# Designed miniproteins, single chains, part 102

Each design is a single chain, and the fold is of that chain. pLDDT is the mean over its residues in the fold that is shown.

## One batch from the design tools (miniprotein)

Design m3555
Fold by ESMFold2-Fast:
Structure m3555 (fold): chain A 70 residues (1-70)
Amino acid sequence: SLAAELSRVLGISRGAASALVRLLGRERAEQFLRAAKAFQPLTEEKLRYIARELGADEETQRRLLELVLG
């Protein structure tokens, strides 16, 4: 599943990955997964960049960083 792949690629819990899919929606979460695979190793700067490229607003960017970085 998308959440399982996000969990593996990002090194986050299945719960956090499922929350990320709900936050972004399926289409943006799939785009995020592709970008996350391409831009390893992931840093906060890269995550902010990816979120902005996906059209995420400032609140969505903040919540994404919380889910991925803790």
Scores: mean pLDDT 87

Design m3556
Fold by ESMFold2-Fast:
Structure m3556 (fold): chain A 89 residues (1-89)
Amino acid sequence: MKEIKEKLIEEPVKEAKKLAEEMLKNTDLPLEEIVEKAVKLALEILDKLIEEANTKYGVGFTPSEIKEIKEKIIEEVKKAVKELYEKLS
């Protein structure tokens, strides 16, 4: 279960960070808008992974577990985007 939870967080954050880095290098978008777009992508990836886990393992996540995972993803994405912004500035 811990490994599955780690993958549900790691993959969305990784893809969101990649998108944010691309936007920071190639666009003039405000930092807040880049964060918003990165968070949106991460949450979309999470929703797909949760659906896939349910179909593959036959086990659903509780609303409380989903909320906790979403909060961690949002926090990690915001932190990663801020660190990238400071590094690339």
Scores: mean pLDDT 80

Design m3557
Fold by ESMFold2-Fast:
Structure m3557 (fold): chain A 78 residues (1-78)
Amino acid sequence: MPVKKVTLKLPLSTTVPQLAEEIAKAFGLEVPDLPSEGSVAGYLKNGGRNELEEALGVRITVLEETEKEITLLVERLE
């Protein structure tokens, strides 16, 4: 069955391209060209979440952020 949503638990050292690769892998998508490289936590808080959502056709919800890891709910749009 096609995957509609996944929960991703990633180290805070995860880069934006690595996050995009994990989402693309989970849904069988191509990795998009992203405008920035940096920590995933900073990118998502500074509007990068909306950019990544639009590029991948997904919705991203930050469920938890700790000093070690970030937990995301990623849902594929209809």
Scores: mean pLDDT 71

Design m3558
Fold by ESMFold2-Fast:
Order: sequence, then structure tokens, then C-alpha cells
Structure m3558 (fold): chain A 66 residues (1-66)
Amino acid sequence: SFDGEGAARLAVRLAVEEGRLDSALAIARTLASQGHVDEVRRMAERLRPVDPELSEEIERLAEEAE
């Protein structure tokens, strides 16, 4: 039921919660290329208070993938 989307959500959660911000952009790029735009947007929202520049870049990835 969550094969692709569930795995993507888990990866985003682990990256954000473990503080691996350098990996967050790489994961966001992969998720955007696979059509997981909603997860990319949620990731950007969660990162905004921690790293606003990274959040903005991830947000652009989501917009381009629409």
C-alpha cells in the first residue's frame, strides 16, 4: 500500500529527524524526480526554521516537479 510513497516518507523523516541536512537535498531531488512532490513540499516546510536557504531550494524542486 505504501511501497513507493511510504518508503519516500520514511526516508524524508529519517533525514530530517536525524539532522542529516546535507542528505536532505539529495533525497528531495530523488523524490521530486520520482513524482513525490507532496513529500518534497513537507520536507521544505519542516526545514524552513532550521535552514531557510535549503528549504527554499527544496521548495523550488517541488514547484518544478509539478
Scores: mean pLDDT 72

Design m3559
Fold by ESMFold2-Fast:
Structure m3559 (fold): chain A 97 residues (1-97)
Amino acid sequence: MRYVIRFLIVLKAETDEEVKAALKQIEEDKERLKKLVEERPEASLRVYVAVSKTTGEIAMAFVVTLETPRSEAERFAQEAEELLKNVKSVEISELPP
């Protein structure tokens, strides 16, 4: 079956220097996740970035789509959560066929 795993990263950044540092941390986590996704030919990765000028927050969602048994999707989510340094939440959703 198909699963979508969403990793949410939220970092506070009030100054331009803090924004730059936060974006660097997010890029490092993206590269870690990208390497893990590359180990699985059935996996795909999409990245969504939002920057809030009002709240001084940078949010990024990494969205991984897998066509695999649920147990393997759950294992992937656990491995990725342990590998990523800045994850605030992880959500696993089943996609309709």
Scores: mean pLDDT 77

Design m3560
Fold by ESMFold2-Fast:
Structure m3560 (fold): chain A 57 residues (1-57)
Amino acid sequence: KLTAADVAKELGISRSVASQILKGVRAKKPLSSFAPLLERYKLDLLKLLQVVSRAMK
């Protein structure tokens, strides 16, 4: 299973932010709900999409 630590390392963000993203993805929140986090932390959208794909079975 993909962990918050794995997400944090791949996206270059804190484990806390990575945990929030993983919880949102698993709670079936729309990808657009993560837009404020992407903007705030300057996240790579393509890497985020790869993480989302791996977090969902």
Scores: mean pLDDT 71

Design m3561
Fold by ESMFold2-Fast:
Structure m3561 (fold): chain A 87 residues (1-87)
Amino acid sequence: MKKEAEEEALEAGLEPEVARLVAEAVEAIERGDYEEAIRKIKELGKLDPEVARQMAKQLAAVKVREEGVEDPEKFRERSEKLAEEIL
């Protein structure tokens, strides 16, 4: 059952659920599916808030770059604000 699957994952030295959500979030970002990426990052935040925060910052940077923000200071401020909204 579920406990047996978790023990098998621990034997592999991995957090398969965290790894899967990270992979799904990255794939969604690469596809430009930001709505799905946000959903995956929020799920990741329930399991690993630190990893979720890093993924949120990555998504925010991609979105702000697509908006054509040229000022580095404004880019940083907007990216940080958007990352907080994603979480």
Scores: mean pLDDT 73

Design m3562
Fold by ESMFold2-Fast:
Structure m3562 (fold): chain A 70 residues (1-70)
Amino acid sequence: MMEELEKEFEELTERALRAIAREDIAGLQEQIKQLEKLKERAVEAGDEKLAEKISRAIASLRAQLAVLEQ
């Protein structure tokens, strides 16, 4: 279970970075939304370390999204 969440986190992060490289605002918004759902699942599973890691990634991606939306 925890290893599956970590893998999904890596896949979503890669897709988000790809969206940033393509200046795909809609794609980046979707990946952030999926990461927020993954964070909720990590909290429910008791994986506080993964939830914190996902939260930090979301904050970084939201900062990039704000730059792209200007």
Scores: mean pLDDT 84

Design m3563
Fold by ESMFold2-Fast:
Structure m3563 (fold): chain A 61 residues (1-61)
Amino acid sequence: KQDEIDRDVQEIADAVRNGDLERVAELAKKYGLDPEEVRRLFEEDPNAAAIRLAKAALDKH
């Protein structure tokens, strides 16, 4: 459902833009990812973390 996907992508973009590690971990948990793994990935490569979160959000829908 495109509207839900667009919303999830926006939430990911906002978390990445703000450098909000707590929000990134919450989104990871929401999409069935390991929050610690995604948090570490975000610290090493924020773009790779954003892509992983977006892919997981798409897989959820």
Scores: mean pLDDT 77

Design m3564
Fold by ESMFold2-Fast:
Structure m3564 (fold): chain A 69 residues (1-69)
Amino acid sequence: SPEKKEIARQITILSFKRIALLSESWLLERKAEQSSDPVLKQQYLDEAQQSKKEAEQLDKQIKELEKKY
């Protein structure tokens, strides 16, 4: 159905966004590990945590869409 095609398209888009956010979080955690500046280290960790929270919200949205599919 057209509705199922739209749901599948939305799941695909959100899945790519989630992967990008998780990749960004991973890179920020690596930058934090490499930083000797405690202030900069904490900033990277805070940004990584924010990206993880956004990815978690997308995962919940994906799961809700999957239930409708």
Scores: mean pLDDT 90

Design m3565
Fold by ESMFold2-Fast:
Structure m3565 (fold): chain A 105 residues (1-105)
Amino acid sequence: SKKIAVSAGVGREAVPTVTEAVRKLAREEGADIVVLVEEVRMSGDGHFAIAGALKAAIEAGRRFEIEVASKELVEKLTELDKKAAEDPEKAVEYLKKASELYEKS
């Protein structure tokens, strides 16, 4: 099964755009798992707002997981997720690149 990776470091303001791009990419790629990737186990409003929004997006049959990765990987994923939020027309492409980086690590 294919995974879609999203950074826990993306800001709360990016949540709607990232969530919609996740839905589109999941449909396009046939992905059944959405992974929230974090440097360390985080707690706090921003982190949980992202997790909550992604869970809502995948409640129709996608699995949601949280995984810890290196600081370097999380920073790279965060930059791609920010680009997705800033350019909604290319959001699916940026999230696809982020997910490919995650799978290669």
Scores: mean pLDDT 70

Design m3566
Fold by ESMFold2-Fast:
Structure m3566 (fold): chain A 96 residues (1-96)
Amino acid sequence: MEAGVEQAIAQAEAAGDPGMARLLRVAREARRLAVSDEEAALALVRRAAEEARRRGDPELAELIERVGRAAVRAALIEAGDAEVEAAARAEAEALE
């Protein structure tokens, strides 16, 4: 489940791309938080982007905001879709 993300982070670090490794870590953490606390997930993305700007990397900051917000939205949609599918299946079974 999480092995693919950890492998991608390790690969980015091995390739000498600390920006990509940071982006992947932020996206992973934001996805994890999103379904329990959307505001905390969005705050984490904003803080990571501001840190990148303070370090003189505005391109990375823009990527963190874009990819991080997309990751939060995707996690919420995936969670919502799974709940809708589970509810529809339960209702269909109850009507049989």
Scores: mean pLDDT 75

Design m3567
Fold by ESMFold2-Fast:
Formats: C-alpha cells, sequence, structure tokens
Structure m3567 (fold): chain A 83 residues (1-83)
C-alpha cells in the first residue's frame, strides 16, 4: 500500500543522505542536474545516429536510456519520501 512505499522510500533516502553526507534537497538537485545532462547527451547521440547509424552508437543510446530510467526512478523515490 502507499504507506509501505513511502516508508521504503524514506529508508532509501536515509541511506543515500548518510552515504553521501547530503540533504534530500541536495540529492534531488544532483539527480535533476544528472537527468538534464543525460537527456542532452542522448539527444546529441540520436542526432549522430541519424547521420551515421552504427551498432556502437545504438548500443550507447540504449545504455543511456537505461541510466535515465534508473535516475528517474530514484527521483520518484525521493519525491515519494516527502509524502
Amino acid sequence: MEERRKEFARRIVEADTRLHGMTLDELRARIDSEIADLKKEIAELEKEYQKNPTSEIKSRIVALYVALGILEAVRTIYDLAEE
């Protein structure tokens, strides 16, 4: 239920703040910055792939989308921890 998800999210936030020595707001700012940078890198690689469609570029794009999904999931967990 939602209470269990919020409690789990709070435990993750407690672990991350302890591990990094950062507040939740600082962690959120870092994740938001990393998501923005990653989206920019993906956009540039997609433009490169349109000009030179190679398996190497495609594999890099896929890896970056996986990383983006992980960061967006972490961002959602941080939001859930706040209520």
Scores: mean pLDDT 81

Design m3568
Fold by ESMFold2-Fast:
Structure m3568 (fold): chain A 63 residues (1-63)
Amino acid sequence: GTLLVTWEESAGEKLERLLAGLVASGRARVLSGTPTQAVVETADPEALAAELEARTGARVERL
């Protein structure tokens, strides 16, 4: 499934590192990104959304 992840600019470095780690581990693919948003594809959108919200406080929407 596909997720829209949105965050505050001050959290950007933390989110960029987390998303890079998820891509490196094969858990996610980043389809597009800006300094405050990314569109992410994953095999388990529900679990990834919960993890990102809990770890970062980012807003996550299913597309």
Scores: mean pLDDT 84

Design m3569
Fold by ESMFold2-Fast:
Structure m3569 (fold): chain A 79 residues (1-79)
Amino acid sequence: GMEELEKLLEELEKLGVRDYLAGKISVELANQLGRLLKEIKEGKLDEERAKELIEQLRKSGADELAEKFEEVVKLAKKL
């Protein structure tokens, strides 16, 4: 439900900050993630853009971040 989505969004934000500070993800990827998370919080989900970002995160070695974002997208689709 919404409470589970809020918890996943908090976990994802922490992972995104961690990977950005570690130099694992670029400023461009961090900004794309932030925009998509804002859209999800507003009840909007662009599944195509989310899928593309997940692929880019995995290519950058941010696999844990990508996995958590996939969980967020899955849950957002059910709301």
Scores: mean pLDDT 83

Design m3570
Fold by ESMFold2-Fast:
Structure m3570 (fold): chain A 63 residues (1-63)
Amino acid sequence: SRIRELSEQLSEKGRRLGPASRFLTDRDQRGEPESEEIRRAQEEIGRGLKELQPLSDQLNDEL
């Protein structure tokens, strides 16, 4: 099923964003000021979300 394949791809890509998301959550909880490391992690998540959008659009087209 294409729906299953797209769901698995979304899950896999979402899982790969986990480390960057946890890094940002940890820094936010510590009240860390914006740093180069935080900015880079935000950029990584932004890129990942842009990659997820086409898969989400394809899944919506299959529904």
Scores: mean pLDDT 74

Design m3571
Fold by ESMFold2-Fast:
Parts: structure tokens; C-alpha cells; sequence
Structure m3571 (fold): chain A 83 residues (1-83)
């Protein structure tokens, strides 16, 4: 995956996750979607960064769920890497 492609995929994933949160998806679903991207670290980091950027532009309710999903995904990915 190229840097440009990883950025594009991460941005699209973050947008889809924001829309899913607006539709009522739980924090665990956001975390699961991010974890699926962790097979490619570049895409995972791009998606995390874009999700954090979108959270700053979202309503407080959407931002809270989106950021909670990001933190949960980061913790789970870090735990898997430590094992």
C-alpha cells in the first residue's frame, strides 16, 4: 500500500465510521472496524488520525463515541502486539 493510498483508505474508513456512529453503532463496532485495518499499520494509523480530525468537527455525542472506539482499538492492537 502506498502512502497516498493508505491516507485515502484511512479517510474513507473514518468517514464511514462517523456515519455509522450517527446511525447508532456502538463503540465496540467502531473499535472492531479499526482493528480490521490493523493488518496494515499505515492504513490503521491514517484511519485513527482521520477519525480524530472528524471528531473535532462532529457533535459532542458523535465525537465521544468515535474517540472511545479509537482508544479501545489502540488498546486492543497494542495488547496483541505485546503478546
Amino acid sequence: VTEEEAERLGEEAARVMEEAVRAGSPVDAVAGALEALAADPRVFEAAVRKAEELAKKSTPEVAEKLLAGVELARARVAAERAA
Scores: mean pLDDT 78

Design m3572
Fold by ESMFold2-Fast:
Structure m3572 (fold): chain A 80 residues (1-80)
Amino acid sequence: MKITITLKGDKETVEKAVDAIIAALQSQIPEAKVLRKEVKDGEATLEIEVPKEYAEQARKIAIDIAKKYGLDSVEVKVEE
C-alpha cells in the first residue's frame, strides 16, 4: 500500500520532519520502503510503501511527528 505524506512549512523544518518520519517508520515498521523523498522551499513530499495492516500506524506516525515539529499543514493520502 502506497502512502503519500505532504508537509508544508519552511525548508529546514519540513526536511527535519521528513527525516524524523522516515526514521520512525523504518524503526517501527521494518517493511516500510521509501519510494520518493522530495524537499522544496515551502513543501516536502514523502512517498512510502507499507503492508496494508500498517497503513494506519504509518499515518499516525507521520501526523504525530509533524505536530512535534510544529507543522499544522499535513496531508496524508493512502493509495492501494
Scores: mean pLDDT 82

Design m3573
Fold by ESMFold2-Fast:
Structure m3573 (fold): chain A 98 residues (1-98)
Amino acid sequence: SALEAEFERLAAELREAIAAGDKERAIELLERFIRVFRRLGFRLIDEGKLEEAKKLIDRAEEVLDAAEAAFPDDLEVQELVGVGRFVIAVLKSLIKKK
């Protein structure tokens, strides 16, 4: 789907920004990444694609862990990582109820 392609592109671009130490670009990409991750995660769960949703969550966790580790003292990055982790917790709860 277009949303899956956008998730992959954002994950790749965010990893590049992290590797480059480009904090401003990482913040912009992280906001978009979390938005796309949330939309795709809910869609996969609604469609009963629970194994795909679990894999999506694992991939999102890896990206969020990388951002948190790269910018540990940046309040905006840490806040966005927190939002992403909250989305993960919600999606995991929904999967458990299915």
Scores: mean pLDDT 89

Design m3574
Fold by ESMFold2-Fast:
Structure m3574 (fold): chain A 101 residues (1-101)
Amino acid sequence: PELVLTEKDAQSLLDTAKNEADKLLESLKFFANDPRADPRAREIAKYTLKKIEEESKTKEEKAIIALAGIYSMALLLDEEELEKLIELYKERLKKAKELLK
């Protein structure tokens, strides 16, 4: 796989983000409130939902932050690592949008 984002990759990213936004949000809400989930994963889910409320303005931005949160839950990343992933995903989304203009 190439390190450079192509127009096809950019379109796929945007379409996936828009289509999956609601499902990703629902998954985060589920894990944030599931008493059977790993406590660290619950805290990551809650923090991610807070970041979505504070920082997302579009459906694609909500999806990208939610996706970063879900990956962080799988890897049990700390808050600093989650914030770095959110920043990386936002930068990738920005590049995808710019490439498609």
Scores: mean pLDDT 77

Design m3575
Fold by ESMFold2-Fast:
Structure m3575 (fold): chain A 87 residues (1-87)
Amino acid sequence: SKEEAIKLLEEAKKLVEEAKKEYPELADVGESIIKGLEEAIRLLEEGKEEEAKMVVRLAAHEAKQYFPEEIAKKFEEIARKAIEELS
């Protein structure tokens, strides 16, 4: 559901905020990912589910590129579940 997808994206935002606290060097990329997740939530609230999925996939790609493996895997799992809630 859209509501479950939004909840999962909010969890992903919290994961990124915690990562920024533990790894200050990730502050800029983390902030960029958070803004992307906020855009995805806005798109979902507007009923633009396919655009939201694209933004979520881009955020997951950025997380995989820059985050430590453990955090990147957790982010990818949350992103995957959010996209499945919209299918």
Scores: mean pLDDT 87

Design m3576
Fold by ESMFold2-Fast:
Structure m3576 (fold): chain A 71 residues (1-71)
Amino acid sequence: MKEELIKKLKEAIENGDEKKALELIEQMRKLGIFPSAEELAEMAIIAYQKGLEDVVRELQRLLREVLEKEE
């Protein structure tokens, strides 16, 4: 379930589907499911390379939340 959402998010980002990627991030927030800091950083790089500016911003926000929870 967590793995399925992360996989779908990565696929949406790699396909350049910004709207679907944002919808999946919102679904993750509602479910309290967060990718690891490493996964979020990797996805943010791919999103940046594909010009998905809103996705990059939301992934960076999730990364801050994950790092804050660990520290």
Scores: mean pLDDT 80

Design m3577
Fold by ESMFold2-Fast:
Structure m3577 (fold): chain A 78 residues (1-78)
Amino acid sequence: ALPIGVLIARNEAETLPELLETALANSERLIVVDAGSTDGTRAIAEEYAKAHPNVTLLYAPDVEAALALAREEAERLR
């Protein structure tokens, strides 16, 4: 079985589409956490989550909170 992938994004609008494609190719489930982006990263992540049922999008104010949320969600999917 393919692993559960985790991607934490903060101000990655230019690279996020490529990162999402790579992560989706290597996982059965993908958890994406937006860590308070202001550059359009959130909008890109929302479009991918809407188009891909195996993507879970979460929101956090910073990277530390994003890491905690990603860990909790990955554990919940076990």
Scores: mean pLDDT 78

Design m3578
Fold by ESMFold2-Fast:
Structure m3578 (fold): chain A 113 residues (1-113)
Amino acid sequence: SHMLQKQRYIDEAEDYVQRIIGVVTRAAGAEVGEKLAQAAGLGRDDYEKAKEAVEEVRELGREKPEAREIVEAGADAVLHLGKAVSGDVETAKESRDKTREYEEKAIELYEKM
């Protein structure tokens, strides 16, 4: 069913976001990683709550220029997770694909640090 297919895409997006949180924690420290994890949790309610929480994460990233692009990738991934939860099955699939792309980007940026 469309509902089960949408939930599968959300679960996959959450998995990618959890891996991104690990990369952000290593690159930017535990405080930034914890705030990104909180933003991801809020995104389960709706996209607007995720946007507000993500702005705090972006502000912390601006204070860490060496990790800023990794933090921004994590922030963008959390926003896409919020879209997956609030949208239809097609939006959930596209958002899952975007969270995977941001995981790949975060890992690549971290390996170049």
Scores: mean pLDDT 86

Design m3579
Fold by ESMFold2-Fast:
Structure m3579 (fold): chain A 92 residues (1-92)
Amino acid sequence: MVEKLGQIALAVAEGAYQLGQLAADKASPEEGERLRKEARETLEEVTKLVEEALKDKDEEKAKKLIDEAIEKANEMTRYFAQKLAEISQRLA
């Protein structure tokens, strides 16, 4: 169970990372560098939470870490989607 939930968290984080990269590609060089850093940090944070959950022998603690990973991935997906929309509006 925890392994499959971890795979879901990582898949959402990968989606957030890709949105961040797309936003960065459309942004100014300075804004793009910042967005790429934020996208990378998001993937690293979610990966760390999933790895900690998979090492934890307490199922309740593992589930909490996975829930935090999924929430972080969802939050950053919304963040990068909003940034992509804002940058696209500036280019119109």
Scores: mean pLDDT 84

Design m3580
Fold by ESMFold2-Fast:
Structure m3580 (fold): chain A 87 residues (1-87)
Amino acid sequence: MSLEERLLRLVDRVYELNKDKTRKERAGAAFSALYLFAYIEVPEKLDEINRALLPLYEKAVNAKSDEELRQYLHEAARKVAELIEKA
């Protein structure tokens, strides 16, 4: 399984586990999971990942629909995978 597939599954699982919560809480949980993954796996890239995730997090917490939130979570997961795999 690719790193991108693993992180997409991570945000999807966190989203589903928090499906009965508000969109803001689902956004917070998913981004916290991505942050923790980056902190454990690639602490040397943490600052770059945090800078890339911040604008996506702001969009996610202000999402007007579940579909829009899911889109930003997937964009965040792909961005984290991209930054980790970047030489």
Scores: mean pLDDT 87

Design m3581
Fold by ESMFold2-Fast:
Structure m3581 (fold): chain A 99 residues (1-99)
Amino acid sequence: MRERLKRLAEELIALARELLARARNEEVKALAEEALALAEKALESEDLEEALKLLLKAAELLIEAARLLLKEAPPEEVAELIGLVFRAIGIKLEVELML
């Protein structure tokens, strides 16, 4: 379980960093920065349930950030951003199944 939690946290950290690199407005940046902080806090938590709840919140924030980016995306970035939304949803579902 801890190894799976670490993998999920690392995947959310990677997604948050990618969304931060793509952020063009303060709202997307704030959501991605909060998600990054929550995922990093989950890695440091000794309570498995607390860590999973932090990852769930991080995934929800990243879904919102990716959706906001998608609304203003140029056509060439739409498919890639849709992929990021589905990756965040997949991680959220895996975290929910572990709770």
Scores: mean pLDDT 84

Design m3582
Fold by ESMFold2-Fast:
Structure m3582 (fold): chain A 71 residues (1-71)
Amino acid sequence: APVPVTTTTYRVTERIERDGEVIERVRDLTTVSGAAEGAAPAADVEALNRIRTEGGGEVTVEVASVATSLV
């Protein structure tokens, strides 16, 4: 029987200051739940939260897209 698989894409914006210049980096992180035993999304969110607290406080994470399909 097919199982539902939810794909969530997070947009991570990092702001880095070096020598008085501000550099912004945008990355998309895609997570998939339901395809494997023990969904990884919670662990990925915890890792992002750790990076945010360790990286000097200017990391923004937003949900860019959510899609559910049967596989």
Scores: mean pLDDT 61

Design m3583
Fold by ESMFold2-Fast:
Order: sequence, then C-alpha cells, then structure tokens
Structure m3583 (fold): chain A 89 residues (1-89)
Amino acid sequence: AEEYAKEALELAKEAIEAAKAGDIEKAIGYELRIIGLLIEVELFAPEEEKEAALKVIEAALEAVRAALNGDFEKAEAHLKEAEAILEKL
C-alpha cells in the first residue's frame, strides 16, 4: 500500500511540473495514472493500510487538480499534506 502512495506522490510532482510548463495533456496523463493507483488501493489494499494510503493519494490528486486550475500555491499545500501523511507511515 505504501508503494502505491509513494508512486502517486511522485506522479503528482511530475504532473505539477508539466502543468507549470504549460503541458496540460501530460499533466492530465499523470492525473489518470494516479486515479488508477487510487482504484488499486481501494480494491486490493489491506484494511489497516488502506486509510493512510488513500489519504496520501487523495491529497496528491488534489495537488494535481489545483495545478491544472493554475493554483500552484494550493497545489504545493496539498503536496506538502500528502508528504506529511506519507512520512508518518
């Protein structure tokens, strides 16, 4: 479960960089990959690991969505939230 959360966080960082560069199609591609990880965790992760991993992935998705809307300050805030949750795992 932690591996999915880590991958989602790295994909979110790449998506935010793509959005900052104006490559919206690439950023959306990363968002779709993060959604795939969210579904994987919801279906297959153990109950005890699921809640924390889902919180990281959801915060990572919120960061990408903020960046796609041009709100990079909000994107950074959500990314820091995701990192803080992951550090406690």
Scores: mean pLDDT 83

Design m3584
Fold by ESMFold2-Fast:
Structure m3584 (fold): chain A 74 residues (1-74)
Amino acid sequence: MKEEEAIKEGTKAYLDALAAGLSEEHARFIAKMTTAEKLIELEGLEVPSKRMQEVADKAIAEAEAAWAAAKAAA
């Protein structure tokens, strides 16, 4: 589904930003932008701002869970 593809790209952007040494605040900003851009690419320019925010928040939540799990395993 288009939402799942946007979430995947946003999640990757968040994790890549943290791996590059950026703060969580910066990583969240990059993830939100990446998710929104991907959702617009897949669904078109008429995507509501609320939907973009909801999908971006899902991507960030998945990325934060993955990062926390990786830290716990180390």
Scores: mean pLDDT 78

Design m3585
Fold by ESMFold2-Fast:
Structure m3585 (fold): chain A 88 residues (1-88)
Amino acid sequence: MEEAALEAGEAFAALPKEVQEKILEALREGLAAGKAAPTDAEAAAAVLAGAERAREIAEASGTEAGKRLAEALGRLLAAGREEVARLR
């Protein structure tokens, strides 16, 4: 998990500024929705939805860094979704 997070950070730093801004906006929206959620499971699902949107933005960038970030985020999302399923 931590290795995937570090790889995601490195790939993110290599992205064009416009793509970085879109990814941060998607993650911020997910976090804000999570803070407004009435349950921990709904909060986690909202954060994961933001991360999934960030993954799609990274993949759509067409860059090698975007592809690496999308793959790393995909691994983090798979682990997070499993944990959310256990909370319900």
Scores: mean pLDDT 78

Design m3586
Fold by ESMFold2-Fast:
Structure m3586 (fold): chain A 69 residues (1-69)
Amino acid sequence: MSAILQRFSEEEREIIVNVAKEEFNATDMVQFIGGVMFNKDEFTELVNKKLGRKVGATHMLNVVAEALS
């Protein structure tokens, strides 16, 4: 659902998606599951460092999944 997009700026959404694509090779749903979801804690820590704030893993994962669907 697009409601999660209201919690992030356009720049923050771009950062989240770029971390998934560049650091975890998440260019499709299979790579997202294998690269990001299996390394969820590492992905979450790296995104939080780049955003400069702490956000729950579920909200970040939903941004990536929506961008790849």
Scores: mean pLDDT 75

Design m3587
Fold by ESMFold2-Fast:
Structure m3587 (fold): chain A 73 residues (1-73)
Amino acid sequence: SSVSPTSGPAGTVVTVTGSGFTEDGAVALVDAAGRAVAVGKVVSPTQVEVTLPDVPGTLYVEVNGVRSAPITA
């Protein structure tokens, strides 16, 4: 799986590319402490999108309990 972009200000749309995503899959954006700060959505079986909130620091996209690469907000 890959994440792009890996950094951005609040309002930046981050795309996660991978495989095995389901339409109703649980997608969250979590901080370094594991707190959910935003909710994402599954766009296709290979793509997930999340919009960065106004929260500084390192964030992770979590899909069905599995964390993706880090994002710097």
Scores: mean pLDDT 75

Design m3588
Fold by ESMFold2-Fast:
Structure m3588 (fold): chain A 99 residues (1-99)
Amino acid sequence: MEVIVTATADKGEASAGVRVKLKDGSVVHVRLHLTPEGGSASVTSEGGAKAEIVSVEFRQEGDKVTLTVTVKVDENIESVEAFVGRSSTPLEVKVEVKE
């Protein structure tokens, strides 16, 4: 399965996370960091989950920045929760799941 995380903010510093619970009880954490000039993402796993970052895309459009991260997981997803961390501007996080 794939998890697609899209974070959109006005230019500034922002951080967000997504917790993905898998049906085997394992957990994948996706962390995103946005700056006016770029973005980064990391993935960590608990309980033996296998996950990898497939793509990271950063876009600037006027005063907005968008980071799109695609993560592949090797198990069926039970639930997904998005969290907004420290942000200098309002941040929107969207999560999509693909089989």
Scores: mean pLDDT 81

Design m3589
Fold by ESMFold2-Fast:
Order: C-alpha cells, then sequence, then structure tokens
Structure m3589 (fold): chain A 73 residues (1-73)
C-alpha cells in the first residue's frame, strides 16, 4: 500500500458521503492485516477521524468505526 493509497483512504473517511465512508471502513476491516502496517504511521490523523465517525447518526458508521478503533488498540 502506497502513501497515495493511504491519503485516499483518509480523504474518503472525511467525505460528506456516508456511503463512501461506510465502503472505506468495510474495505479496511475486510483487508485489515494487509492495511494495518500502513495505518499505524498515520494513527494521529486516523484516530480523530474514527472518533468523529463514532459520533455519527448512522449506526453502521458507528459500528464500523468502533470495530476499527478496537482492532488498532
Amino acid sequence: ISSLDIQQILDRLASDDEEVRIETLEGILNNFDTVKPALLPVLSVLLPLLEELERSDNPRLVELAKQLRARLA
């Protein structure tokens, strides 16, 4: 996974489109072992984004964000 791929992931998680955010979280979780090493260097940016998603009115976004944050702990 390149730095460009990680930046795209971060941009998608900050998207105004809830579908894009859900698809991105599902993609990360489905490929977690492959993606995790590339996420660890950007945790300082990723964790605040996940906290924002956990405050969403969309229950699916909240579930996925909590799952990802728990797996990164």
Scores: mean pLDDT 82

